# Designs tried in a protein design run: designed miniproteins, single chains, continued (2). Part 53

Each design is a single chain, and the fold is of that chain. pLDDT is the mean over its residues in the fold that is shown.

## One batch from the design tools (miniprotein)

Design m5923
Fold by ESMFold2-Fast:
Structure m5923 (fold): chain A 118 residues (1-118)
Amino acid sequence: GSAEATAAAEAAARAAGAAPGVRAEARGNRLEVELPPGGAGEAAAEAAAALAGAAPGVRAEAEGNRLVVDLGDTAASAGHPDAATGLGLAAGGAAAVAGGGSDEAGKALAEAGGRAAV
């Protein structure tokens, strides 16, 4: 990987790891994020992988409650800032969902998703 992809992975790991219950580690141009265990963590990892993988040159895969993102050499180009920002936002959002910090918002969204209105 490139030096820029490595720096992006390190920055994303620091941002993701700041969220409660989330562990994040950069290994070269690869980011590994461990979300809280359970169904919510697994769903959050899948959603985060989909968001990160939408960026050019980024490959993302969810394995249970674990997210693996490969930023590749292309992520060091025009797509790089968006990929790093997307990873940070996805990891933060995933931690909020899995950690129950948004229980009230989560309940409201679940209720709205089942049927319209109250």
Scores: mean pLDDT 59

Design m5924
Fold by ESMFold2-Fast:
Structure m5924 (fold): chain A 61 residues (1-61)
Amino acid sequence: LAPDRVLSPERAVEIARALIAALRSAGMEISPEEEKRILERARSARTFSEVVEIVKEVVDE
């Protein structure tokens, strides 16, 4: 993975959507409500690592 750069809120949401799609492709069940929560939280993420942590935090519940 490339080094973390400061992300725009729009880019952070795009990355979160890609991660959700990858997890679903791997057989993980992510509800529409979990997706919404991830995307809302991702808007405040500044780095790729923060987006990954948000996704992990929501799906680990």
Scores: mean pLDDT 77

Design m5925
Fold by ESMFold2-Fast:
Structure m5925 (fold): chain A 56 residues (1-56)
Amino acid sequence: GKEEVLKLIGEILNLIGDRIELELTHDLNDPEVQAELEKLDEEIKELLKKIDEIIG
């Protein structure tokens, strides 16, 4: 329901914050940093999919 969507939004915002911190504090040309950014982007994508499944 609505509470589930709000929780998922909160999780997405936390991941976006982690992504921004990584971009500001690390070398974006580092392959390990690029791999972590890709993992965060995939996690955000999966959470957005879950929201779409709830709201239709």
Scores: mean pLDDT 84

Design m5927
Fold by ESMFold2-Fast:
Structure m5927 (fold): chain A 83 residues (1-83)
Amino acid sequence: SIEELKKKIEELKEKIRELELEIGILEGLIKIIEGILKLIGEDESLKKKIEEYRKKIEELKEEIKKLEEEIKELEEKIKKLEA
């Protein structure tokens, strides 16, 4: 039903909001580590942690992109059913 499709879209939008929040936290952590590296010079473990966080951010962005594509497909299905 259209109501079930609308409910699914809202669930996917909520999941996107949670993933965006996680990205924001990881970006904040990268900025903190970058600040620490400026104070202490070089630290390989901290550089590796930045790389791990950047990789996680890219994975989360790809998940958001897939969810946005799923929302678009569901919105197109609703438009066809309402016509």
Scores: mean pLDDT 88

Design m5928
Fold by ESMFold2-Fast:
Structure m5928 (fold): chain A 56 residues (1-56)
Amino acid sequence: SAADEKLKKNVVAGAKVLKEKLGAEVARQMVERDLENLPDEELRKELLELADKVLS
């Protein structure tokens, strides 16, 4: 959906900003914590994988 596409883009952008400001390790922890509240398990998994590609 359009909402899911925007969320994916926002997660990637946020991960990049967090990595630059706080480092990859802290950024990864913050992204994981934020996404734990997402009720859609499949979408959460996709978002974590997208963030991990930025943070690796």
Scores: mean pLDDT 82

Design m5929
Fold by ESMFold2-Fast:
Structure m5929 (fold): chain A 75 residues (1-75)
Amino acid sequence: APPLVLTPEQQAQIEKFAESAEKAARNGVDLLNEQRRAAGLPPLTPEQVEEIIKRARELGKQHELDWLRAQAAAA
């Protein structure tokens, strides 16, 4: 399947999705650490937190790319 010819607006949107995913992941880590503390578990390590953020950014970008591809196919 051909790759999308991304506009500058679409490229900026993908980066915004990555930034939003990172922010959501950091909030999720805070909530998870609160739940872990309530359960008597240690908080996530800094390495685990960074891996979660990295994966969230990658998934955010991929999700937006998949959505844009679906939009292009439907147009």
Scores: mean pLDDT 79

Design m5930
Fold by ESMFold2-Fast:
Structure m5930 (fold): chain A 119 residues (1-119)
Amino acid sequence: MLVVTESGGGTFKEGSSLTLSHKISGDPSDIVGVSWLRQPPGGGGESIASISGSGSSSGYAKRVEGRFTISIDRSAGTAYLDMKNLKKEDTAVYTGIAWGVVDGKAVFVPGEGTQVTVE
């Protein structure tokens, strides 16, 4: 069973950079992929970045493309989201989601979420 532990949130100045990380506990071979969900104040959740467990395939929402970079250290079971040139619109709860396959069905294991505030 996968468990996600997130770190790197807090309050940051506009124009700064940060790295969010999540440690995925369990067997690294169970990781099919990792996504980051962004939920702004009063808004709906949006998937902003995803990467395959092998690191060979990644995708980004257009709003963050070119500013955010997702990566995974499969052997360490740790995924990262590098956030560059922070904007006030980046203020949100960020949730790492590890996913795998059980009985041919995708299973998603979200973390607890970490608050990022940009001011």
Scores: mean pLDDT 75

Design m5931
Fold by ESMFold2-Fast:
Structure m5931 (fold): chain A 59 residues (1-59)
Amino acid sequence: SPEELAEKLGVTLEQAEAIQRLIDAGVLTPENAERVARVLKAAGLLTDEQAQKLVEIFG
């Protein structure tokens, strides 16, 4: 759920809902999690720590 994702990544509920939409749409997959985390970090949407946690959970 977005609530569990927010707790695990240390992001806001709004950010977790956005990430969940990427998962549901097939944009964020285990195979591309490292690339997606890098792009979100470069865009200023995730911190370095949050991007690392995203890769650990989904990659």
Scores: mean pLDDT 82

Design m5932
Fold by ESMFold2-Fast:
Structure m5932 (fold): chain A 83 residues (1-83)
Amino acid sequence: MSKEEIEAEAEASLYVMRAAVHKLAAERALAKGNYEEAARHYREAAEAYRRAAEILEEAGLDEKEVEALRKAAREMEERAEEA
């Protein structure tokens, strides 16, 4: 694995962590009945997942992971619409 590939994976991992934090915040907001706050956090999670997928795709890495991240982003958008 090249230095550029390692850097891309590290950056994508930061965005995946950001998405996870926002997803958790959205779920907590839903549990409290704060639907607008939940929708906002789900949209932030979707954006973070898309950014992670873009970084990996540009680096030519992990086609299956890119597809999974894009699916996660779509799921977060659907959750935002439901909230």
Scores: mean pLDDT 87

Design m5933
Fold by ESMFold2-Fast:
Structure m5933 (fold): chain A 66 residues (1-66)
Amino acid sequence: DEKLKKLLEEAQKLENLAEGYEAGAEMLRENSQTDELRQAARRLEELAEEYRKKAEELREEAEKLS
């Protein structure tokens, strides 16, 4: 079913975005030039978490179609 696969694709896109933000956060943490950069890393992690939660909602929606 294309609807189900589309939901899974959207979930994967959001997870990829979350992974990107997590990678960015880790790079910022390794580059400890300023307190602001360390705080920015945490903000990126928060964004990643938001995207992961959204992806989970899409997976639950796909589960209803399964």
Scores: mean pLDDT 82

Design m5934
Fold by ESMFold2-Fast:
Structure m5934 (fold): chain A 72 residues (1-72)
Amino acid sequence: MEELREELKRLTQELLRLQAEGIEAQRAGDEEKAEELAERARELARRIEELRKELGEEEAEEAMYEAHAELL
C-alpha cells in the first residue's frame, strides 16, 4: 500500500505542475504547448483515478492532501 500511496502523491504533484505550466502557456499565447500539457494532464488524471480505486477512498484522499501540502 505504501508504494501505491507514494505513487499517487508523485502523480498528483506532477498533475499540479502540468496544470500550472498549462496556465502559463495559455497566458503566453503558446497554444501548442498548452495543448501538449493538457494532454499530459489528462493522461495523469486517468492514472490517478486508477490508483485512487486501488487504494480506496480514505487512503487516496490522505495521499492527495499530503501531495498538495508538500508541493513547494
Scores: mean pLDDT 79

Design m5935
Fold by ESMFold2-Fast:
Structure m5935 (fold): chain A 74 residues (1-74)
Amino acid sequence: MEELKKLIEEAIRAAKAGDYKKAAELVKKVIERGKKGSEEEKKLALEGAVEVGRIIGEDPRAQEYLAEVDKVAA
């Protein structure tokens, strides 16, 4: 749980800094870790991924990274 929260925090920080490649890579790790955890961890991972995707989606040039995140989340 704590490690998952830290990954989410790092992903949000990267997205806010405009490092969309790093944010997308971190979100993929968040989703994969969430899938292996409890239902609570899965929900937390998906909520974190949605927040990062929202931040990335504010920049049109980041569309390819947003598509990659969505692909892993599905």
Scores: mean pLDDT 74

Design m5936
Fold by ESMFold2-Fast:
Structure m5936 (fold): chain A 70 residues (1-70)
Amino acid sequence: SYEEILKEFNEKASEILDKTTDDEKRKEIAKVYYETLEKIEELIKKGASPEEIQKVAEKALEEMKKILEE
């Protein structure tokens, strides 16, 4: 469901932010997080499947992890 996907995304994003001690990296990760939430909302509005939303969330989490590892 969309609710479960968003809950998991929020929990995993929070874990990444908690591990991030650099203020600039936290800002970049937060930007990816909020832009992804906006994208997910638009996709849901357009009738995207839960599978499509899951892939968007997973890609965003991967991008956030890459920022952390810079």
Scores: mean pLDDT 85

Design m5937
Fold by ESMFold2-Fast:
Structure m5937 (fold): chain A 66 residues (1-66)
Amino acid sequence: SLELYKRIAVKELMEHFGLSEEEAEEVIRLVEEGRYEEALKILQKGGASEEEARRTLEGIKKALSL
């Protein structure tokens, strides 16, 4: 289920990067919209390095079949 995958991704982003639920949901939305640079910016704000943010972005894309 896409909905279940999105919920899991939100939880993982909150736990690993200290993002709020709203910030984590925005990252998923931005990835769905192809707005990758904006998604990376939020991940880096949460303390992710550029490499960690890119790996996380690719994981989200795979989970969402993008």
Scores: mean pLDDT 81

Design m5938
Fold by ESMFold2-Fast:
Structure m5938 (fold): chain A 67 residues (1-67)
Amino acid sequence: SEEEFWEEVDVGLAEIQAAVDLQVAKNTKSEEVFEEAIESLKRMAERYPGAKDFIEEALKKIEELKK
């Protein structure tokens, strides 16, 4: 259905955004960027359950970068 198609698009865009947020965190290595990315990713995981596993992996990698 059209609704199912757009839901899949939203999940895919959330995954792309998570990958971008992770890459920005890696390049910037700023505490403020880490905090903003973590907050944003947690909100996206709640809104797009289909992207949750991908977003959680990105979150783990950002948490590792903070150490």
Scores: mean pLDDT 83

Design m5939
Fold by ESMFold2-Fast:
Structure m5939 (fold): chain A 59 residues (1-59)
Amino acid sequence: SSMAQREQQKLTLVKQAKKLQENLDDETALRVIQEMAELVAKGDVEGAVKLAEEAIKKA
């Protein structure tokens, strides 16, 4: 059931990106989303989620 876990991670990333856009200014949200995309490309989905959570907490 690795596939179900990957789908859940994808949904979490999308939800975090939406929260960033709603809680941060456009420039900051875009910067964080780009950094998340780089982490995901490296296989670090957990790091991407944590980065988004930290940015939202600071907003």
Scores: mean pLDDT 78

Design m5940
Fold by ESMFold2-Fast:
Structure m5940 (fold): chain A 56 residues (1-56)
Amino acid sequence: SMEDKKERALENARRALRAAGASEEEIEKVIRELQKIDDLEELNRKGVQAILDAAA
């Protein structure tokens, strides 16, 4: 389902943010924002941007 795909995308984002060195507080904040996005393409785009920002 689309809901399952969204949940998987959020889990992948959590893992990538941790690997990039984001704090648990920062991860929670980013995931809360991504959870508001229903479009998977936009969610993935915003997720990638957040990971890049965390790694910088």
Scores: mean pLDDT 85

Design m5941
Fold by ESMFold2-Fast:
Structure m5941 (fold): chain A 56 residues (1-56)
Amino acid sequence: KEEEELEKLKKKMIEIVMKNTGVSKEEAEEFVDIVLEDLKKRGVSLEEIKEAVERS
């Protein structure tokens, strides 16, 4: 399901942000939400975002 895939992706992105920046989980979550919303506005599909995160 897209919802489950999105939750999985969000968790992975939060972990990456926390590891790279040392910010709190709350701050990482806010940052990830902003990034995901920006990508959606630019017409980037959930599949493309998932591939970018998983291939890195």
Scores: mean pLDDT 76

Design m5942
Fold by ESMFold2-Fast:
Structure m5942 (fold): chain A 80 residues (1-80)
Amino acid sequence: VLTKEEVEKFAKELAEKIRGKSLEEQRRLVALAYAELAEKLGDLELAKELRKLAEDPNASLEEVEALVKKAGELLYEKIS
């Protein structure tokens, strides 16, 4: 189970990684970060889908947002 400290670290590291990046690069980096998070939470299929979207230049922002929302919901369930 992820701790509140690990969630804060994740948020800070992601914010630093995307700062000043283009929308396309932010989309890719967010998808990759949430894929790693989903893997840590035990959802290997969600992690696989997020990594696939991160590496797909034709992936829509809506597809990334939908999977990021799922990963966020999973994270919220694991953090009381």
Scores: mean pLDDT 76

Design m5943
Fold by ESMFold2-Fast:
Structure m5943 (fold): chain A 56 residues (1-56)
Amino acid sequence: MAREVVVDLPRRLSPEAAAALERGMTEAARLFEAGDPEAALAALERGVAEARALEA
């Protein structure tokens, strides 16, 4: 895929990618509630990165 933006969205629909994103979202929510929204965003990005790694 030429555009990573398009890749990020459809990856969310894959079982393994969806699970990785779900874990990232769960951790992000906890960090956000702990008063660290920047770390929460980083956790979400890690979920996306893991989903991408599952493609390799």
Scores: mean pLDDT 69

Design m5944
Fold by ESMFold2-Fast:
Structure m5944 (fold): chain A 80 residues (1-80)
Amino acid sequence: LEAEKAALEQQAAAAPSAEIYLRLGETALRLGDYEEAVRWFEKALALEPSARAYALLGEAYRELGDEEKAKEYFEKAAAL
């Protein structure tokens, strides 16, 4: 996971995309780096909004203990 994260970070620096940012966020979630996961998912949403990105943001905020933000983003994912 750490090695995958480093490789994805290099790819994002060379050619940023929503898909690469989502993969970086998911890798951060698996590593327990929830605040970092939020940052990557926010970057993905800035490039292209998607139900998946909103749902993953909800997951990250739930892990951080921010139930209000988690609910907000899950509702946004469901609305798409």
Scores: mean pLDDT 81

Design m5945
Fold by ESMFold2-Fast:
Order: structure tokens, then C-alpha cells, then sequence
Structure m5945 (fold): chain A 81 residues (1-81)
């Protein structure tokens, strides 16, 4: 259930990043968006692997997911300018 939720958040972040790219952002802004998406994608991959340490850190995964979303949102705001 948590993994499905994280996948949904990743898709939302990807759509948000795609929207920002339509504003023709700079390379720096694009890299910022990609950093956020990479963090979220990395979290999903860790959960899929089923590593004991990673699975037991579900709360920490949500914190990192929030950090990744903040990076994507920051990139979107910069791209709109």
C-alpha cells in the first residue's frame, strides 16, 4: 500500500516536472527538477528491493520523499519565472 502511494506521488511529481519543462527552463532549473525526481525514484527502488534496513525505515522514506517533492516544486516555481 505504501509503495503504491509513493508511486502515485512520483507520477504526480513527474507530471509537475513535465509542466515546468513546457516553460522552457534553464539547464540549472532542469537539473533541480531531476534531482527531486531522482530522490523519489531512488526511494521507490529501495522499497522494491525489500532490503530489511530500508523497509524498516518507512518513516524516513516519507521524509526523503517530502524533500524530493520540495526540490521539484522549487524547480517548477523557478521555471515559471
Amino acid sequence: MEIEYLEKLLKEAEELGKEALEYNPSEETKELIQKGLDIIGGLLRSMQTGKSDEVLGAQKALELLQEGLELVKKGVEIAKK
Scores: mean pLDDT 64

Design m5946
Fold by ESMFold2-Fast:
Structure m5946 (fold): chain A 67 residues (1-67)
Amino acid sequence: SMEQLERAIETLRAAAEAAKESETVRRAVVHELSKAGVPEELIERVLEGDEEAIREAAEILVKKGVY
């Protein structure tokens, strides 16, 4: 649903920001997105705060039933 997608986008945006301040959070985000099948190149863009990449990764997470 749109509500699930919006929640996933907000969560990933917050996680990407937290990852800049914490190596532990960065490692957790990389691991979780990799496990969900998000490509490495897209994960790097998410960590940079790329809004299009955050949206695309969020759509993958929703499709996989993570959200």
Scores: mean pLDDT 85

Design m5947
Fold by ESMFold2-Fast:
Structure m5947 (fold): chain A 67 residues (1-67)
Amino acid sequence: AEKLYKEGLAAYEAGKYEEAAKLFTQADKENPSSLIKYYLARSLQALGKTEEAQKLFDEAVKLANKR
């Protein structure tokens, strides 16, 4: 999970939003995290998938509040 998250973050910082979204999706499946969902949402927002991104932002906030 941590390796996928770091690779996703590197792709996101390089502007490779499609690859970042893929890596963050895999990381979230292995270890669900509000932080991972947040970066996945930002990657999707950069790709113009604003409604899907908004749902993930809401999920990230809800997950953080349920800890």
Scores: mean pLDDT 80

Design m5948
Fold by ESMFold2-Fast:
Parts: sequence; structure tokens; C-alpha cells
Structure m5948 (fold): chain A 97 residues (1-97)
Amino acid sequence: SMQEEIEKEIEELTQKAVELYRARRRHGLTPEQVEALEQARKEIDKLIAEMEKDPSLTPEEILRKGIEVARRLLEQGHAEAAVYALDKFIELAKKKS
């Protein structure tokens, strides 16, 4: 089902984030990565606030957007930002359910 597909994609992204976190944990975050994480969190918070105001968005559309944002962040190596995005989009989807 569509819900099972969304749940599976979230699980897969979470596992990829954990793998990146484990690999990087041995080296820590660089100052550039810390700055990128702070900027990503601010952009995620802004996007969540804008989407919360849109009554036309379905929970499924919100989760799909969260998956898109998290995937992009993982491709850039931003595991912490990707998890933050998934958590925020899941919370917003629950509020609109």
C-alpha cells in the first residue's frame, strides 16, 4: 500500500542516516559541517512552518516532501539534518491527520 511504501522509505532513509552517523562518529563533525547542519535545521523549521499553514496538504504529501528533503540531505552527507527533517515532517503529518 502507499502507507507501507512511505513507511519503508522512511525506514531505509533512517538506516542510511545511522550508517553515515556511525562512519562519521569516529571523526566528528568539521566546523563546515556544523554550520551546514545549523543552516539545514533553520531551513527545515521554516519549511515546516510554511507547510503547517497550508490546509490543502495531506499527511501523505507532507511525508513525501520529508522523504525528498531527507534524501537530499543524506546525499550531501548530512545525516543529523536528515533525521531532524524526518522527525519534523512526521510530527507535522500527525498533526494534519
Scores: mean pLDDT 81

Design m5949
Fold by ESMFold2-Fast:
Structure m5949 (fold): chain A 57 residues (1-57)
Amino acid sequence: AEEYIKKADEYEAQGNRAQAAFWYSKAALKYYDQGDKEKAEEFVKRARELGADVPLP
């Protein structure tokens, strides 16, 4: 999970919004699968702020 966040942060810092949103979406899915709903929701929100459509309810 942290690997995906690191990649997302790096892309966001570079201005690559599409890649940042993609990796935040990956992080959200990993946290959701691990049962960490708080972190999953946080990264879903972050990805959506960057324009991603995250398929988590």
Scores: mean pLDDT 76

Design m5950
Fold by ESMFold2-Fast:
Structure m5950 (fold): chain A 99 residues (1-99)
Amino acid sequence: AEEEVEPLIETLKNDPNPFVRAEAALRLGEIGHPEAVEPLIEALKNDPDPTVRAAAAEALGRIGGEKAQPAIPLLKDMAENDPDPGVRAAAELALQRLE
């Protein structure tokens, strides 16, 4: 694993600023390391801020392939049921990349 992945995962989980957490999620998506998949799934499911959830969905789509397949059931649920329309749109776009 790259050293940059571990600090970004910590930031995604623990930073009090949702904008900083969202940036960490997008950077994890750009790096594309499979270790980020489970933390991004947790952020998509549990982060109170819709900007962070949307960023997590985008990042999962960017990682893509077999490694991101575990996110598909949650992305389908979020595309239909998330209260924020931006999160629903991000989840739908991620599904288009994964399926």
Scores: mean pLDDT 86

Design m5951
Fold by ESMFold2-Fast:
Structure m5951 (fold): chain A 61 residues (1-61)
Amino acid sequence: SREELYARWTELARQFGTVTDPEVREQLAGLFLEFQRADAAGDWEGAERLIREAERLLAEA
């Protein structure tokens, strides 16, 4: 759901604040910008894909 995606987004934004690796931070910032574009376009499948990619990147950081 949209509410579930926003909850996951909020948690990712909190975790992003703890990341110190500049390369990972740059990649996350790009994914966050793309999420905002997907949200603005109503592309919920794209938004979910971007959230999953950010979650994967954070797990590997």
Scores: mean pLDDT 80

Design m5952
Fold by ESMFold2-Fast:
Structure m5952 (fold): chain A 106 residues (1-106)
Amino acid sequence: KTKELLKKYFDAVVLFNVEAYIDSEGNVKVSGKQEEFDKYVEAGEYLRKGNEYMEKGDFEKAIEWYEKALELDPKSKTAWRNLAEAYEKMGDVEKAEEYRKKAEEI
């Protein structure tokens, strides 16, 4: 669990080309692009919530959280793939195919 959280922050640090540190309150601070960095990290949290609803079989709520993640990070191949899987689980094969194609085009 801790390694997955650190990996998400590391990926964001590399993507935004910033230096990061954790303050005394446990908040992640970066040397620049803080707003964009925070949005990317928040998108990752929305993906996690979507995944929790997928595991519970609540595909409609999973879709809502994946769509929120994509509003913050529209280039997330993972979010597009997970959205496609949720629609496939609901039996919406046409939307599943459309969103899988979007994931591959990114």
Scores: mean pLDDT 76

Design m5953
Fold by ESMFold2-Fast:
Structure m5953 (fold): chain A 58 residues (1-58)
Amino acid sequence: NASEEAAAAYADSLLTIGDKEGAEEMLKLGEEGAPLEEVRKKGEEILKEAVEKKKEKE
């Protein structure tokens, strides 16, 4: 299931950079059976925001 795999991949990336809330949201989206395009779009958005916030604090 490509959507669940994508959601899990984004969640893992978010956990790696310390965004536990974003990771949980991505896992939930995958469990709910969201379309692959929606998972990818949401994952990219959350990951981009998490990276930018971390960069600002460094």
Scores: mean pLDDT 78

Design m5954
Fold by ESMFold2-Fast:
Structure m5954 (fold): chain A 143 residues (1-143)
Amino acid sequence: SEEQKRLEKEGEELEFLAYLVGRSTARNAADPAHYEGAKENALGLVEYLGKVAMENPESAPLVERALRAFADGVAEEIRRLSKDPELADQMAAEVRATADRVAELIREAAKSTPEQGKKLMEEAKKLVEETIDRLHAALAADA
């Protein structure tokens, strides 16, 4: 249907924007001057995606696609920035694992009570913060 075509296009646009945010997050996480801004932007994306899923549970596949695209953007930029391909692959795997877990938490939040959903979103945001902190530390050691 025309509505299904519109939703697929909106999903592709969200996926592309999430990918670009991922690329930017990795670049800025590597820079001590921009690391805090990178963390804030990544948390903002997760909060937005959580809100979208909780307000419209039918959007869960689009949210998962966006989180995967974000992780792909981070992974590609890590491989470009890192002097150690093995370390880059390890960091990329960790970011993808975090994105998968965040997607699970958002799916669970969308099916939960508002109170439980808030707690699950707090867990998702904490996991993102911890992953970005580890990424910053790893990239700083690779400098």
Scores: mean pLDDT 84

Design m5955
Fold by ESMFold2-Fast:
Structure m5955 (fold): chain A 66 residues (1-66)
Amino acid sequence: MMSPEERLERVRELIEKFKEAVEKGDWEKAEQYLDEIFRIIQEETDPEVRRELAELVRKAVSEIAK
C-alpha cells in the first residue's frame, strides 16, 4: 500500500502530466491521468489526506478551466 506522503507526491506528478497533456491537446492521456488520480483518492482511507488530495485536484482543474 502507498503511504499518504507517497499518494500526495504521486497525485502532484499526475497533475503535472495532466496539465502537459491538456496543453498538447492530448485529451486521451489527460483523461487517463485524471482517472488514475481519482483511483488514488478513492484508495485513501484517511479523511484528512483524502481532503488534501481532493484540494490539489480542485486547484489544478480550476487553473486549467481559466
Scores: mean pLDDT 78

Design m5956
Fold by ESMFold2-Fast:
Structure m5956 (fold): chain A 71 residues (1-71)
Amino acid sequence: SGKDLEEEFLKVLEQLKEKLRELLKDNPELARQVEEYIEKLKERFRQLVEDGRLEDAKRMLEASKELLAEL
């Protein structure tokens, strides 16, 4: 369960990185800030899974999927 959530989350984050790199190609400073934010999301998700907070991890995954759909 947690492993499957983590796998899905990493796939969503890679797609987000790809779209955001394309959108921000002419703004490297903002691109750097966004990449830092994505790394913080990875760390938070990992901590939620390690702590057994799978419902919180699932909510974070769904929020990230919604963001990806908006881009």
Scores: mean pLDDT 84

Design m5957
Fold by ESMFold2-Fast:
Structure m5957 (fold): chain A 72 residues (1-72)
Amino acid sequence: SAEDIEALKKYLTDPHESVVLWAAYELGILAENEEEYEEFKEYIEKNVKPEFKDKALEALDRGKEAKPLLTL
């Protein structure tokens, strides 16, 4: 839901790396299309601490890849 996405975006600014990576992964799972995925990617690039950005982007990609396929 939009409320879940907004909560996860707040966790991306957390001082703890584990919380940031979890939030990025969950956003990847919630992305319904490429446009929303790119919006989450841009949000991470702009709002996540520089030291966490590469790992957060990797976590976002893992979340996108982990979501169930509609055909299975």
Scores: mean pLDDT 80

Design m5958
Fold by ESMFold2-Fast:
Structure m5958 (fold): chain A 55 residues (1-55)
Amino acid sequence: SLKEKVKKLAEEANRLTKESAEALAAGDLKKAAEYNKKMEELLEEIERLVEEIKE
């Protein structure tokens, strides 16, 4: 269950990273920053869950 949750969050973070890169390429700096911040929050959650699984 935790591994599945991590996989789901990783997929979402990967999607947000691509969305941010596309927005930046289009010159939408505000939208790119928004996606990037959300991606950082998801990566932080993933890191915490991965640490918990290793314990």
Scores: mean pLDDT 80

Design m5959
Fold by ESMFold2-Fast:
Structure m5959 (fold): chain A 65 residues (1-65)
Amino acid sequence: SEKEKKLKEINEKIKKLEEEIKNDPSKREELLKQQVELGVKELEIAVDLAIEEQELRKLLEKLLE
């Protein structure tokens, strides 16, 4: 799904920023702020996916009964 692809892209960007912070601590504050912004977006997508999974599970349970 598009949401899963976006989540993967965000996770890859966060990992890249972690490596950049290790290589250049002078940019830590700027890069850390970017990580927080990406983390918020990641959390929003993850919550949406969890809700969709729960709704699908309930539908499957009704179909199997």
Scores: mean pLDDT 80

